Designed miniproteins, single chains. Designs and how they scored, part 38

Each design is a single chain, and the fold is of that chain. pLDDT is the mean over its residues in the fold that is shown.

## One batch from the design tools (miniprotein)

Design m1391
Fold by ESMFold2-Fast:
Structure m1391 (fold): chain A 76 residues (1-76)
Amino acid sequence: MVEEARELMRRGMELAREGFRNRDLEAVEEGVRLLEEALRLAREAGDEELVLEAEIALGIARIMLGVLKLILKKEE
């Protein structure tokens, strides 16, 4: 569980970052989904530090998603 949660955090954050840079809303949304799964696994593992790291990563990815949605809406 812990190793799987760490891998999902790495991949989720990478997808969110790449998607934001490339203006790919679907990639950022997928990144958020992976980070939500990472948080679930971290909670199941009972690793408080990993939970905090996953919550921070998810927060950052959600901000990126919100900003990208705003950018894309203005450019319609």
Scores: mean pLDDT 86

Design m1392
Fold by ESMFold2-Fast:
Structure m1392 (fold): chain A 74 residues (1-74)
Amino acid sequence: SMEENIRKIEEALKEFEEELKKLAETLSPEQQKILERALKGLRKLVELMKESKVSAEVVETILRHLLKEIKEYL
């Protein structure tokens, strides 16, 4: 259902944000501010994806890939 898809997207975003919070504790204040700005942009993008009825599996894949990239470069 659409409601179930939206719920899964919101769960995936919440898990992503919690992982970013843990990572932020290891970063400088300057790096933390950059990450906070990036997260605000990502929340906007995820909202557009929900409105566009993108599947939760696609959103989860994008977020998982993004988290991997962030961890490798920090």
Scores: mean pLDDT 83

Design m1393
Fold by ESMFold2-Fast:
Structure m1393 (fold): chain A 55 residues (1-55)
Amino acid sequence: SMRERLRELAIEAASLSFELLHKRLVEKASEEEIEALQAEVDRVEAEMQRLAAER
């Protein structure tokens, strides 16, 4: 269902946000790695927006 998919995307977004924070503060990852993770967050957010608009 759309509700289950939105829940899955929300969990994925939260997990990616935690990974991004960990990479920035703990691992001091490269700008390239941070940009790649940010792109994944943006992708998930865009999908959530699309599903929400279908309602």
Scores: mean pLDDT 80

Design m1394
Fold by ESMFold2-Fast:
Structure m1394 (fold): chain A 68 residues (1-68)
Amino acid sequence: SHKEKLEKLLEELNKDPRIKARLVGEDTLVIETTLDVVSQIGLVLRIIGDYPDLEVSLEGNTITIRAR
């Protein structure tokens, strides 16, 4: 399910101390980072590549992932 995908992604992301990810409801993952701009873009591209069925948006230092 989309919830299981988000929970797995949450666990993977929270292994990096520069990344703080949290679930909002069952369909949204909010990620706050202390990464530089290049590393942040790299993270977004990796997520899009690995999870093409998820919607990814970037605003400042916050990445929001939504199940379709």
Scores: mean pLDDT 80

Design m1395
Fold by ESMFold2-Fast:
Parts: sequence; C-alpha cells; structure tokens
Structure m1395 (fold): chain A 59 residues (1-59)
Amino acid sequence: GEHEEKANLYGAGAVTYAGQGNREKAEEYLAKAKEAVRSEEGKQSVENAERAARDLLAK
C-alpha cells in the first residue's frame, strides 16, 4: 500500500544519502521511513535500510 511504498522510498533515500556521506539527510529519511511503516514487511525493509545506511556511514 501507500504506507509501505512510502517507507521503502524513505529507506532507499536514507541509504542513498548515507552512500554520499550525508549523515543528517540519511538520519532524517530513516526517521521518516520508521514513521511510515504499517506492516511487518515494511518494518523489515526499514531495518535492512538502517543497517545498510549505518554500514555506509561507518566507512
């Protein structure tokens, strides 16, 4: 649905910004993704995005 799609888009945005080294935007988009989730599938997608973003920001 719209909420899961929105959560996935915000999660993808967080990973994209993390890859660019933009911590502020990565954290902002990750927070938006967490707020948008409405399903267990969406929560898993956001958790995966969070891990990916953290890994990118650590290096």
Scores: mean pLDDT 80

Design m1396
Fold by ESMFold2-Fast:
Structure m1396 (fold): chain A 94 residues (1-94)
Amino acid sequence: LIEQGEGQYKKGLEYYKKGDYQKAAEAFEKAAKLFEEAGDYKNAGQAYYNAGEAYEKTGDIEKAREAYEKAAELFKKAGDEENAALAEEKARKL
C-alpha cells in the first residue's frame, strides 16, 4: 500500500510538471487513498493537498475544495495542526 501510494504520488508529480493537471489530481487522489488505507495519514493529507492544487489549476473549484477539506481532516488525524490549518485556509479562499 505505501509503495503503491508512493508510486501514484510520483506519477502525480510527473503529470503536474508536464502541465497535465487533471491526471496529476487523479494520481494524487489515488496516492492519498492508498496512504489512508495504510494508516499513513500525513502522506495521505499531503497527497490530497497536492490534488487540491492540481484541481485549482484545472479550474475545478469544487473538487479543489473537497480535496483541501480531505487534506485538513487527514492532517488533523496525523496531529499536523499546521498543515491542517493551511489546507483549511486554501479551501476557504476558493
Scores: mean pLDDT 88

Design m1397
Fold by ESMFold2-Fast:
Structure m1397 (fold): chain A 64 residues (1-64)
Amino acid sequence: LAEAVREKLRELGMSEEDVERVQKTAEENNGDPLAVIDTLQELVAEGADPKALYEVIEFVVELA
C-alpha cells in the first residue's frame, strides 16, 4: 500500500494505529486485497466504522 492509502484511511476515520496494522498486513502479504479486507473486518468487530471499511476496500481494490 502507498502513503496515499494511509492518508485515505485516516480521512475515513481510522486511527494511526489501525492504519499501521493494515499497512503491515499489506506488506506481509505483498498487497493481497483479501488479507487487507480480513484485517479491516477485524477492526470493525473491535469498533471501527463499517462505512470506512467499505470505502477502503473499494479504494484498495481499484489500486490493485
Scores: mean pLDDT 69

Design m1398
Fold by ESMFold2-Fast:
Order: sequence, then C-alpha cells, then structure tokens
Structure m1398 (fold): chain A 113 residues (1-113)
Amino acid sequence: PVVLTQTPASLEVPEGGTAVLESHASPPLTPDDRVYWFKQRPGEPPELLIYDNSTRAPGVPDRFSGSVDTAAGTAYLTIRDVQPEDTALYYNLVVRGDEVARGQGTRLTVVPA
C-alpha cells in the first residue's frame, strides 16, 4: 500500500509570503503515479488545485504550482503571494494503478504581515 506523509502538519505564513507544502510517498513516487492537490475549507466542498503532478485546474490562480521530485519520492505544492483566503487544509492524493492514497493534510494559516 502507498502511504503519504504530509509535512509540516501546520504552517503559518505572513500575507504575501510563500508556502511550500510537501508530501512524501512510501514506496517513493514513480513516473506512472498521478499526483493531485486539494484545498478544503470548513463548510465548503474540496477544491481541486493541481492534477497530473503540475497542471493547474481551471480557474486556479497561477500563484499555485505543483511539482514532483521522483528521486526523493516527494510531491510539492507551492503557494506564492499567499492571501488570507488561502487559510485552509491542503491535502495530497496519489493514484497508483487501482490504488488511491490520501495524505492527512497540511493546515495553512495566513497571518498579517
């Protein structure tokens, strides 16, 4: 089974700063894996941000980007110029063949600069 560990568990970033969220897969990510990132706010449905490792979903601002380091087995979500509305839980999902693995999420809090 694929296990995803998201680090850090929580992250506090000043408004206008950059957040980097990590997901470590065990066994490590392979080129055939499909990596997704979602944003979850209380009372709202999950919002798809990134699919196929690095492709932004329609309507998602370009300040959101995804990347994968297959040698390290790590997926990254980078949020530039963080805004107050970015305060949310961000979770990683990996599809490997018929298996779907989901991380427990990183809680991002945006604070006044």
Scores: mean pLDDT 85

Design m1399
Fold by ESMFold2-Fast:
Structure m1399 (fold): chain A 57 residues (1-57)
Amino acid sequence: MEKQKLKNKALYYESIAKGYDKLAERAESQGDVDTANKYRKLAEEYRKKAEEYKKKI
């Protein structure tokens, strides 16, 4: 069981999701709702990937 690799991947994807959340907030502040929605979906997708790796520990 590669617990350390799973933890590292979870943290990696969580970091990516957080980056997309910030991009979404920036787009929303500029009135670009469509772009904000795209970044929010990407953030949620990577957050789900992080949770999947956490569950496999």
Scores: mean pLDDT 81

Design m1400
Fold by ESMFold2-Fast:
Structure m1400 (fold): chain A 58 residues (1-58)
Amino acid sequence: MEPTPEELLAAKAVYEAYKKGLSVEEIARRFGISPERVKRLIELYEKLKAEGKEPPLP
């Protein structure tokens, strides 16, 4: 799966919100996307982090 630049930015923002304690449903509501997409974006960012291809979270 090759993410778009927009998808990578969304994945980072969604992941940061999730780590700050927001629920998947709250994140979905705030970003205007489905809970399924929120989960996929979180998984995408975690995968990139595990591969060492993302900057560390501030």
Scores: mean pLDDT 74

Design m1401
Fold by ESMFold2-Fast:
Structure m1401 (fold): chain A 63 residues (1-63)
Amino acid sequence: MEEAIEKIREALRQGNVKEAYEAALDLIKAGYTPEEVAQLVLELGRELGRPGLARYIAHHILS
């Protein structure tokens, strides 16, 4: 979990949608729900000053 969260954080910092989405999918494969992972991405985006990018990725996770 921690490694996947760090990958999402780094991808959001870099604006790398593909890496953030792939790391989010790793959390879903580990047993987290898409809704839980989307909420995590939104919170990380808020912390990093990337709320719009985080919202875009969260919508992709929930689709």
Scores: mean pLDDT 83

Design m1402
Fold by ESMFold2-Fast:
Structure m1402 (fold): chain A 66 residues (1-66)
Amino acid sequence: SAQEYFEQGLKLYEEGNYDEAIEYYRKALDIDPAHQLSLDNLVQALLETGREDEARKFVEEYEARQ
């Protein structure tokens, strides 16, 4: 489920596995495009890892699907 992918992403982020955490947050959003917690954590992880352009594009994609 989206929630299970989100929780796995949180665990990976806490372990410092940022790229894998980002992929799990993306998987959660693929299942539930309205999963705001996954979007918020995805954006934060991308910004903290210096991936600002990816964060911006993902927010735009999310907003276009609402």
Scores: mean pLDDT 83

Design m1403
Fold by ESMFold2-Fast:
Structure m1403 (fold): chain A 55 residues (1-55)
Amino acid sequence: GSAEEQKLKKEILEVEIEIGMLRIQLAVGVISEEEYRKKVEPLEKRLEELKEKLE
């Protein structure tokens, strides 16, 4: 339903924001490439799962 679709869209946006913040932290040298990979990989998997549920 539309309510579930809106919840999925919100969660997608929240995950994308978190990935974006991690990319900024990597770019400015606040986190290592290893820490970035460990944190971003589960977020990218979550994003894919959410997009599959939306489609």
Scores: mean pLDDT 84

Design m1404
Fold by ESMFold2-Fast:
Structure m1404 (fold): chain A 75 residues (1-75)
Amino acid sequence: SMEEVILQLRLIGLQTDVDLGKRTGDEALIRQTIKELEELEKELDEYLKKHPEDKTVQKLLEEVKKLKKEAEKLA
C-alpha cells in the first residue's frame, strides 16, 4: 500500500543517516537518528495494532530494531 511505501522510504532515509554519521563520525547525527528510529518504531507498533497480520510492516519493524541496535553501538 501507499502507507507501507511511505514507511519503507522513512526507514531508507534513516539507514542513510546512520551510514552518513558512521562515515563522518557525526555522533550528533547518530543520536538524532536513534531518536527518529524510536519514533518510527512506535508508529509501526501502532500500525500493527490496526493491521496485526501485515507481514510487510512486521519485517519493517524488525529492520528498524536492527538498525537502532547498530546505531546505538556507534553512539
Scores: mean pLDDT 86

Design m1405
Fold by ESMFold2-Fast:
Structure m1405 (fold): chain A 89 residues (1-89)
Amino acid sequence: PSEREIEAEIHLAFARMIYSIAKLSPQASAEDFRALARLVERQARALEELLGRHHPAVAEVYRLLAELYERAGDAEAAARYRALAEEAA
C-alpha cells in the first residue's frame, strides 16, 4: 500500500481503538467521553484530508463521534456528526 493508504489505516485504527475503550467504560464521566470524542475528532480530520469527505472510513468515524458525544450528553454535537456520517456514506 502507499504511504497515504497506510496513514489512513492508522488513523482509522486509532479511532476504532478509542471508541472500543469508551464502549468498555460505561462508568466513565461525561467529561471523559468528551475527551475521547476530541481525540477521535483529530482522526476524523486526518481521514477526511487523506480520503475525502465521501468515503466509508470517514462515515464510520463520524458515526463513532456521534455515539461518543451522545454519551457525553452533547446532543447537538451528536446530531451534527450523525448528519456528517450520513453525508459521507
Scores: mean pLDDT 86

Design m1406
Fold by ESMFold2-Fast:
Structure m1406 (fold): chain A 133 residues (1-133)
Amino acid sequence: SQEEEIEAAIEKASVPEATKKLYKEAILSFLSRTTNPPTLLPETIALIPELIEIAEQFKLDIYTFLSALHTVNLLLQHETKKKPKTLAHLSVATSMIKLKNLSTSTVANKLGISETTLTNFIKELRRILRTTP
């Protein structure tokens, strides 16, 4: 089941057990409460431990984490030339800009991403969001 796959992915994260439980409850609650829940791709599930580790490193709130997870899943449904771990960092960055009202330069510097790479990624994401119903 997808729930078992999500649990297995979370167990791979290098974080305390209580933290793993928090992320599991958040992800499963989010998937159960959406009126048309997106199926998480296997590639998205495989990135959950990286996303959790980034969220803990940068002390993200759970809502920003879930936004980043959703962005990764959306992008992996479309053709992309970016490596999965790069997508994880860029999706976290775009969620921080949107939800924390931070500048692109501030977020790029905080996550160690080039501002040009992040700006180009945001433009690509906006195009995808405009063409996806």
Scores: mean pLDDT 81

Design m1407
Fold by ESMFold2-Fast:
Structure m1407 (fold): chain A 95 residues (1-95)
Amino acid sequence: MVQFPPFDPSLSKKERMAWITIEAATVLGIIHLLGLDYPEEVIQRLEEIGVLAFKDIDKAIKEAEEWLKQSTDPALQRILKEFIEVLKKIKEELK
């Protein structure tokens, strides 16, 4: 269901682990949203931010943080915070 960019075989082990972790974090977030009966538009937005993280992790973090600021739902806020924390850890590991 999620359309992630193709795996680049030229990536280092560190970059490959980052790729897998972004994919896993995005899928886990989607599973949580589905379990809480969030509409498809919310699920699609998280998926789009996850895909963005493969191209520009800084932009993905900013988009997720802006969404978090606009959200009034505590459950969605928790899912977004957990997702943002994973992206920030990956960014630090890629230094």
Scores: mean pLDDT 80

Design m1410
Fold by ESMFold2-Fast:
Order: structure tokens, then sequence, then C-alpha cells
Structure m1410 (fold): chain A 62 residues (1-62)
């Protein structure tokens, strides 16, 4: 599903940040946001919450 794909990209972004690759993490989060925007409203809202959580975690790792 689109939600599963958004979750996968967000998790990969967190992993990239853990490896110190913040540029790759940012790119993966941008891909996840683009994908979420293509989803139905309820799925898009859930996807954005997952992305926002990942972004906050990445900021905490800096």
Amino acid sequence: SLLDEVTRLAMQAVKAAMDGNYEEAKKLLEEARTLADQAPPEVAAQGRRIIDAAEKLIDYLK
C-alpha cells in the first residue's frame, strides 16, 4: 500500500541519519512526502504523521 511505502521510506531516512548521511535522509523524507501527497486524504494524513515523527527523530540525532 502507499502507507507501507511511505513508512518504508521514513524508516530508511532514519537509518541514513543514524549512519550520518543527513543529505540522503532529507531526500528520502522528500520522496515519502511526495508519495503521501498522492494518497487518499485519510492515508495522506497518516503518512504525514509518520514522516513528521521520523523528521523529529532525525533532528534529535543531530
Scores: mean pLDDT 85

Design m1411
Fold by ESMFold2-Fast:
Structure m1411 (fold): chain A 78 residues (1-78)
Amino acid sequence: VDEEEINDALADMYLALGKVLERQGKFEEAAEMYEKAIELATSPERKALAYRNLSEVYRKMGQKEKADEYEKKAKELE
Protein backbone atom coordinates (compact mmCIF):
# COMPACT_ATOMS: atom_id res chain seq x y z
CA VAL A 1 0.00 0.00 0.00
CA ASP A 2 1.50 3.33 -1.10
CA GLU A 3 0.70 6.89 -0.05
CA GLU A 4 -1.68 7.47 -2.99
CA GLU A 5 -3.68 4.33 -2.14
CA ILE A 6 -3.84 5.28 1.56
CA ASN A 7 -4.87 8.87 0.74
CA ASP A 8 -7.67 7.72 -1.60
CA ALA A 9 -8.93 5.29 1.07
CA LEU A 10 -8.93 8.09 3.66
CA ALA A 11 -10.73 10.39 1.19
CA ASP A 12 -13.42 7.72 0.72
CA MET A 13 -13.84 7.49 4.51
CA TYR A 14 -14.19 11.28 4.86
CA LEU A 15 -16.78 11.30 2.03
CA ALA A 16 -18.78 8.62 3.87
CA LEU A 17 -18.52 10.49 7.21
CA GLY A 18 -19.60 13.72 5.52
CA LYS A 19 -22.72 12.03 4.13
CA VAL A 20 -23.64 10.68 7.59
CA LEU A 21 -23.18 14.13 9.17
CA GLU A 22 -25.15 15.78 6.34
CA ARG A 23 -28.07 13.38 6.91
CA GLN A 24 -28.00 14.36 10.60
CA GLY A 25 -28.23 18.07 9.67
CA LYS A 26 -24.64 18.73 10.82
CA PHE A 27 -23.79 20.75 7.73
CA GLU A 28 -20.71 22.56 9.10
CA GLU A 29 -19.15 19.25 10.21
CA ALA A 30 -20.12 17.61 6.88
CA ALA A 31 -18.42 20.46 4.97
CA GLU A 32 -15.24 19.91 7.05
CA MET A 33 -15.21 16.20 6.14
CA TYR A 34 -15.69 16.96 2.43
CA GLU A 35 -12.85 19.52 2.56
CA LYS A 36 -10.57 16.84 4.08
CA ALA A 37 -11.62 14.44 1.30
CA ILE A 38 -10.65 17.05 -1.33
CA GLU A 39 -7.22 17.50 0.32
CA LEU A 40 -6.52 13.75 0.37
CA ALA A 41 -8.10 12.58 -2.91
CA THR A 42 -5.58 11.91 -5.68
CA SER A 43 -8.13 11.10 -8.43
CA PRO A 44 -10.09 13.85 -10.25
CA GLU A 45 -13.23 11.72 -9.90
CA ARG A 46 -12.98 11.64 -6.08
CA LYS A 47 -12.24 15.37 -5.95
CA ALA A 48 -15.23 16.11 -8.21
CA LEU A 49 -17.50 14.03 -5.97
CA ALA A 50 -16.22 15.83 -2.86
CA TYR A 51 -16.75 19.24 -4.51
CA ARG A 52 -20.32 18.27 -5.49
CA ASN A 53 -21.09 17.13 -1.94
CA LEU A 54 -19.54 20.31 -0.51
CA SER A 55 -21.63 22.39 -2.95
CA GLU A 56 -24.82 20.62 -1.79
CA VAL A 57 -23.98 21.22 1.88
CA TYR A 58 -23.35 24.95 1.32
CA ARG A 59 -26.65 25.16 -0.59
CA LYS A 60 -28.43 23.57 2.41
CA MET A 61 -26.75 26.16 4.65
CA GLY A 62 -28.13 28.95 2.44
CA GLN A 63 -24.67 29.90 1.10
CA LYS A 64 -25.57 29.85 -2.59
CA GLU A 65 -22.44 31.70 -3.80
CA LYS A 66 -20.12 29.12 -2.19
CA ALA A 67 -22.36 26.29 -3.43
CA ASP A 68 -22.13 27.61 -7.02
CA GLU A 69 -18.33 28.01 -6.70
CA TYR A 70 -17.79 24.40 -5.60
CA GLU A 71 -20.19 23.05 -8.26
CA LYS A 72 -18.07 24.89 -10.86
CA LYS A 73 -14.90 23.31 -9.41
CA ALA A 74 -16.50 19.85 -9.66
CA LYS A 75 -17.44 20.40 -13.33
CA GLU A 76 -13.88 21.54 -14.14
CA LEU A 77 -12.63 18.10 -13.00
CA GLU A 78 -15.16 16.24 -15.21
Scores: mean pLDDT 83

Design m1412
Fold by ESMFold2-Fast:
Structure m1412 (fold): chain A 80 residues (1-80)
Amino acid sequence: MSEKEIIEYFKELSKDYIEKTEILSKVKSKEEVQKLVDEQIEKMEKTLEELKPKLSKEAYEELQKIIEETKKKMQEIVEK
């Protein structure tokens, strides 16, 4: 898998996680949604750390930014 493919994978995963959080926020408690958000971000961060030795500095920083933006967007949904 190329760095470009890894970045696109994280972008797609981010989109899916945000969409799922929006759906769940309508039917679940804030506490339950927060737990799912925390679990999803932890999985993304763990995957990034496992891939770190295979990534350029630029790709690693781009992936960190994707995770941070994903966390921010999901947190905004929970706090509605």
Scores: mean pLDDT 83

Design m1413
Fold by ESMFold2-Fast:
Structure m1413 (fold): chain A 75 residues (1-75)
Amino acid sequence: VDSLRQQADDLGRQAGDTLRSTQTKYNDLVSQAEKDPENRQKLLDEADKYYKDGSSRADDLRSRMDSLRDLADSL
């Protein structure tokens, strides 16, 4: 049973899903900024913050994935 490799694959999928969700939200905020000139800077700042936070979460999941793959490959 290669449970470590399976867990790594699951983390990789979660990282991909997190990035897709983050990109969707980022695009929504950017689109809102284009339609709302009065609040454009605020919406762009929120988009940047959301993308940064989401990317950090995805990077964490990917780091955990890499650690599990390294461990599995050592077995």
Scores: mean pLDDT 82

Design m1414
Fold by ESMFold2-Fast:
Structure m1414 (fold): chain A 65 residues (1-65)
Amino acid sequence: SEKEIEEAEERMQKLAEELGKQIPEEKLPEFTEIAVEIREKIKEGADPEKALEELEKKLKELIES
């Protein structure tokens, strides 16, 4: 539903803001690409819960690398 997509986008934005503070400047392009990719998947009807899990995993790997 549209409401579920909106809630997922809000959760995604909040997660990206919290983890984004830990991303080095040189990795910001990769961070942006990951966020855009996940957002597009959600808009195209992907499972929001799985999309958010993938986003969190990829962002944490980016911080740790």
Scores: mean pLDDT 77

Design m1415
Fold by ESMFold2-Fast:
Structure m1415 (fold): chain A 80 residues (1-80)
Amino acid sequence: SEEEIEKIIKELEEFTKELIELAKEKNLPQEVIDEIEKITKEAIERIRKAKTVEEAKKIAAEARKKMVELLNEALEELRK
């Protein structure tokens, strides 16, 4: 349903907001924040075109995984 799709989008947007706040607190480069925003925007476009709620959830899960991996890599580099 469209309502379930919008809920998935809202949850992904909230997750992204929390990751961006964490990135800012850790003084990560603007490039990392920009890439997180890009991943989220591309994922939302794909979710809006998803034919099933299951497909939408998979797209959101993939986006979250990519953002977490990006954040972890950036934090690792900051420690060097």
Scores: mean pLDDT 87

Design m1416
Fold by ESMFold2-Fast:
Structure m1416 (fold): chain A 56 residues (1-56)
Amino acid sequence: MLLQRIAELIAEGKSQAEIARELGISQSTVSRHVKTILKGLGVKSVAEARERLNRR
């Protein structure tokens, strides 16, 4: 459920560095999962992903 947790933290407005610290993983791992989330949502940026996730 790591991908879902990263999506939650993006919705909360956390940066990739903050997400990495909270989950105890590398920023590279967070970046890879963020790219997957962006593709899944069909958005171009973390800001757009945050808006879309908060609309749910």
Scores: mean pLDDT 77

Design m1417
Fold by ESMFold2-Fast:
Structure m1417 (fold): chain A 87 residues (1-87)
Amino acid sequence: SAAVEEALELAKKALELAKKGKVEEAEELLDKARALLRAATTDLEVLELLGLADLVRAVGKLVGEPAEGLIKAAELLIKAAELALAA
């Protein structure tokens, strides 16, 4: 629970940083949030959201829009953390 709550706060802060174009800081916080969520859950819906977040980050980098990819990934990790907290 505490790890999922920490992941939620990290993902929310990462979203704010990504919207401000602070790509490197947002990426660091999303990596931490992802690791905490992955360690805290075996819920398939949460794991699917983590996979989708990884995909949108990779696509953002590939198309030269890393900030947009991080925004989408942060939104997905927030949803994943909220789902994990509800379980």
Scores: mean pLDDT 87

Design m1418
Fold by ESMFold2-Fast:
Structure m1418 (fold): chain A 58 residues (1-58)
Amino acid sequence: GPVYRATAPLPRTGPEDLAFRVGDRLEVLEELPNGRVLARNLATGEEGLVPKSYLEEI
């Protein structure tokens, strides 16, 4: 999917939340109707949920 950059740290609120750092590149795998995406962190290979508002287009 398209690659985005993380612009803000995500506080860990649940087991489904993706761990990342500001500046990490995240590949969007699926868009969800609630304003979240299923993404993969390209630095770690982990997958999880991220709010779209935390991402910017590269």
Scores: mean pLDDT 79

Design m1419
Fold by ESMFold2-Fast:
Structure m1419 (fold): chain A 94 residues (1-94)
Amino acid sequence: SEIEEEAANLVAEAQQLLEQGKYEEAQELIDKAKELLEKTPDNYRVLTGLAENLYKLGRYEEAIKYAEKALKLDPNNEEAKEILEKAQEELKKK
């Protein structure tokens, strides 16, 4: 759908902003993508990208939430499994 495409584009743009160190701008796009994903059919690729971006922002509890949601849709998603494991490890350090 158009909303799914918008969410995917926001996640991709946020990833580019994170690579540039523009964390505040990336966070705004990530939060918008989260709102859109609450209204759309679950898309495991967009959920995985969202989880990765949240992990890079240090938002580990949310990264876990979206990685688990992605794994519910695609249990063999190695990227989502890796994000889940890394985010859980970061929470144990604090």
Scores: mean pLDDT 85

Design m1420
Fold by ESMFold2-Fast:
Structure m1420 (fold): chain A 59 residues (1-59)
Amino acid sequence: ATPQELEGGRLLRKGLLAFQGGDFKTAAEYFRQAAEVLRHDPEAQALADRLAQDAAKLA
């Protein structure tokens, strides 16, 4: 795993925890940060972007 993959995974986990707690605004922010870190992995970036959009709609 690259440093970017590890950091992206941490941000996705933080976003998921915020989402599960009902903090959709914070979840969207973490998912957006994950998408930025995962820019060189198109599939992971697309997943993070979709999660950010879904969380933002619930905020």
Scores: mean pLDDT 85

Design m1422
Fold by ESMFold2-Fast:
Structure m1422 (fold): chain A 71 residues (1-71)
Amino acid sequence: DELEKAREEFIKKARETLENTAKTGTLEYTKKVGESLIGLARELAELVGEVAEEALKEIEEIKKEILEKLK
Protein backbone atom coordinates (compact mmCIF):
# COMPACT_ATOMS: atom_id res chain seq x y z
CA ASP A 1 0.00 0.00 0.00
CA GLU A 2 1.42 3.35 -1.07
CA LEU A 3 0.28 5.22 2.04
CA GLU A 4 1.53 2.50 4.40
CA LYS A 5 4.95 2.45 2.73
CA ALA A 6 5.15 6.25 2.68
CA ARG A 7 4.33 6.34 6.41
CA GLU A 8 7.04 3.81 7.26
CA GLU A 9 9.61 5.65 5.14
CA PHE A 10 8.66 9.02 6.66
CA ILE A 11 9.06 7.59 10.19
CA LYS A 12 12.41 6.03 9.26
CA LYS A 13 13.77 9.28 7.85
CA ALA A 14 12.44 11.27 10.81
CA ARG A 15 14.27 8.95 13.23
CA GLU A 16 17.48 9.11 11.19
CA THR A 17 17.28 12.91 11.05
CA LEU A 18 16.74 13.24 14.81
CA GLU A 19 19.49 10.73 15.66
CA ASN A 20 21.96 12.47 13.34
CA THR A 21 21.00 15.90 14.72
CA ALA A 22 21.46 14.63 18.30
CA LYS A 23 24.99 13.44 17.46
CA THR A 24 26.11 16.79 16.02
CA GLY A 25 23.80 19.38 17.58
CA THR A 26 22.71 20.72 20.93
CA LEU A 27 19.61 19.62 22.86
CA GLU A 28 17.89 22.90 21.87
CA TYR A 29 18.66 22.38 18.17
CA THR A 30 17.50 18.74 18.29
CA LYS A 31 14.25 19.85 19.96
CA LYS A 32 13.65 22.39 17.17
CA VAL A 33 14.28 19.78 14.47
CA GLY A 34 11.82 17.46 16.23
CA GLU A 35 9.21 20.23 16.37
CA SER A 36 9.68 20.88 12.63
CA LEU A 37 9.17 17.19 11.81
CA ILE A 38 5.99 17.13 13.92
CA GLY A 39 4.81 20.25 12.08
CA LEU A 40 5.30 18.49 8.75
CA ALA A 41 3.43 15.43 10.01
CA ARG A 42 0.50 17.65 11.11
CA GLU A 43 0.40 19.26 7.66
CA LEU A 44 0.27 15.79 6.07
CA ALA A 45 -2.51 14.72 8.46
CA GLU A 46 -4.70 17.54 7.09
CA LEU A 47 -4.27 16.17 3.56
CA VAL A 48 -4.34 12.40 4.13
CA GLY A 49 -5.89 12.04 7.59
CA GLU A 50 -5.81 8.55 9.06
CA VAL A 51 -2.38 7.36 7.90
CA ALA A 52 -0.62 10.66 8.64
CA GLU A 53 -2.05 10.73 12.19
CA GLU A 54 -0.24 7.44 12.87
CA ALA A 55 2.99 8.96 11.54
CA LEU A 56 2.52 12.01 13.77
CA LYS A 57 2.18 9.82 16.88
CA GLU A 58 5.27 7.76 16.02
CA ILE A 59 7.40 10.85 15.33
CA GLU A 60 6.32 12.37 18.66
CA GLU A 61 7.47 9.17 20.43
CA ILE A 62 10.82 9.21 18.60
CA LYS A 63 11.34 12.87 19.54
CA LYS A 64 10.63 12.08 23.22
CA GLU A 65 13.06 9.14 23.24
CA ILE A 66 15.91 11.08 21.63
CA LEU A 67 15.42 14.22 23.75
CA GLU A 68 15.37 12.08 26.94
CA LYS A 69 18.71 10.61 25.87
CA LEU A 70 20.17 14.13 25.47
CA LYS A 71 19.06 15.29 28.95
Scores: mean pLDDT 73

Design m1423
Fold by ESMFold2-Fast:
Structure m1423 (fold): chain A 82 residues (1-82)
Amino acid sequence: SDERRYTLLLFRLIALHSELIILEKVAKETGNEKLKELAKKLRELIEKIEEALKKGKLEEAEKLLEEAEKVVNEAVKIIEEL
């Protein structure tokens, strides 16, 4: 159902908010320019996801969530190499 789908997308969005807070802190503490870029991109994607969910555009929200999750994975890979 769309209601169940919406709820699952909200769980993913909450995880992204937590990941953004950590990423912004690591980017600031390390001064790593790529992590700063990824944090900015993640913030912009979260704002787009929130707008899509607000408008009931679940398919668009899901695609944006997948893109945001890829940004997090790229950031994690960089952090592992620090």
Scores: mean pLDDT 91

Design m1424
Fold by ESMFold2-Fast:
Structure m1424 (fold): chain A 87 residues (1-87)
Amino acid sequence: PPLLSPEEQAAILYSAMASLALKRGDFEGAVELAKKAIELDPNNARAHSVLGEAYKKLGKTEEAKKYFEKALEIDPNDEVARKLLEE
């Protein structure tokens, strides 16, 4: 398989950090880290689903829905985005 670009690799790391921030209850930090991941790689589905979950935790339901829909557009098998958009 082709090597990931440095930007794609950095986006994966930022999306993982954003997911960890969510687990810790740092929803504002999760938003900032997920936005950085999307800036580096707009096609990182995890970054979009994490940003959606962070917005949902902050009560920003319309923004959350938008990012879950984008995550599923990129990866239709994103279980987090699917679950949080439907339930």
Scores: mean pLDDT 83

Design m1425
Fold by ESMFold2-Fast:
Structure m1425 (fold): chain A 60 residues (1-60)
Amino acid sequence: PEEEARRAVNEALEKSKGKSDEEKILAITQAAADVARRLGPEAYPAAVKAVNEGLKEIDK
């Protein structure tokens, strides 16, 4: 679950490169939500962690 969430968020960041911070935030949130939805409630903490790490990269 942690590796899946981190991978999905990183892919979303790569795809949203050059877009606004708002669009990047939406992309990583959507990617993490998809992972949590697919893997179930046990993946929710991993999804939240991955989003927080992605947000730190945006707020560089």
Scores: mean pLDDT 77

Design m1426
Fold by ESMFold2-Fast:
Structure m1426 (fold): chain A 64 residues (1-64)
Amino acid sequence: GMKEELIKKGEELVKKGLELLKQGKIDEANRLIREGLALAEKASKEEAEKLDKQAKTEVHKILS
């Protein structure tokens, strides 16, 4: 449904942002991650919170 499509698109944007972060494109990565989380939140606050926790874990792994 519409909500599932928004969550999927949000996940794709976060994933792309994390790949850019690995490339050192920090500003672009942060923009895409924020956009992805905002899109997921429009669909479901719970799914957005889950995605945010996953993104923060991956960011820590990349920057450590």
Scores: mean pLDDT 85

Design m1427
Fold by ESMFold2-Fast:
Structure m1427 (fold): chain A 64 residues (1-64)
Amino acid sequence: KKSELTARLVGLVLRGIGSLLDGNKEEAIRDFEEAIKIAEEMVKLGYGTKEDVEWLRKKLEEVR
């Protein structure tokens, strides 16, 4: 489960960045919002850190 969550988190972050480069702000916002949810779940399961969630939230605010 940890490897699946990590793979999905990385995939969403990379897709979000790609969407920003292509000018698709709406897609980027959706991808970062989903990435935050996964990062929060990983923290609850003991697989992640609060700092990772804060980094993603900061990125989401930058693109809004």
Scores: mean pLDDT 79

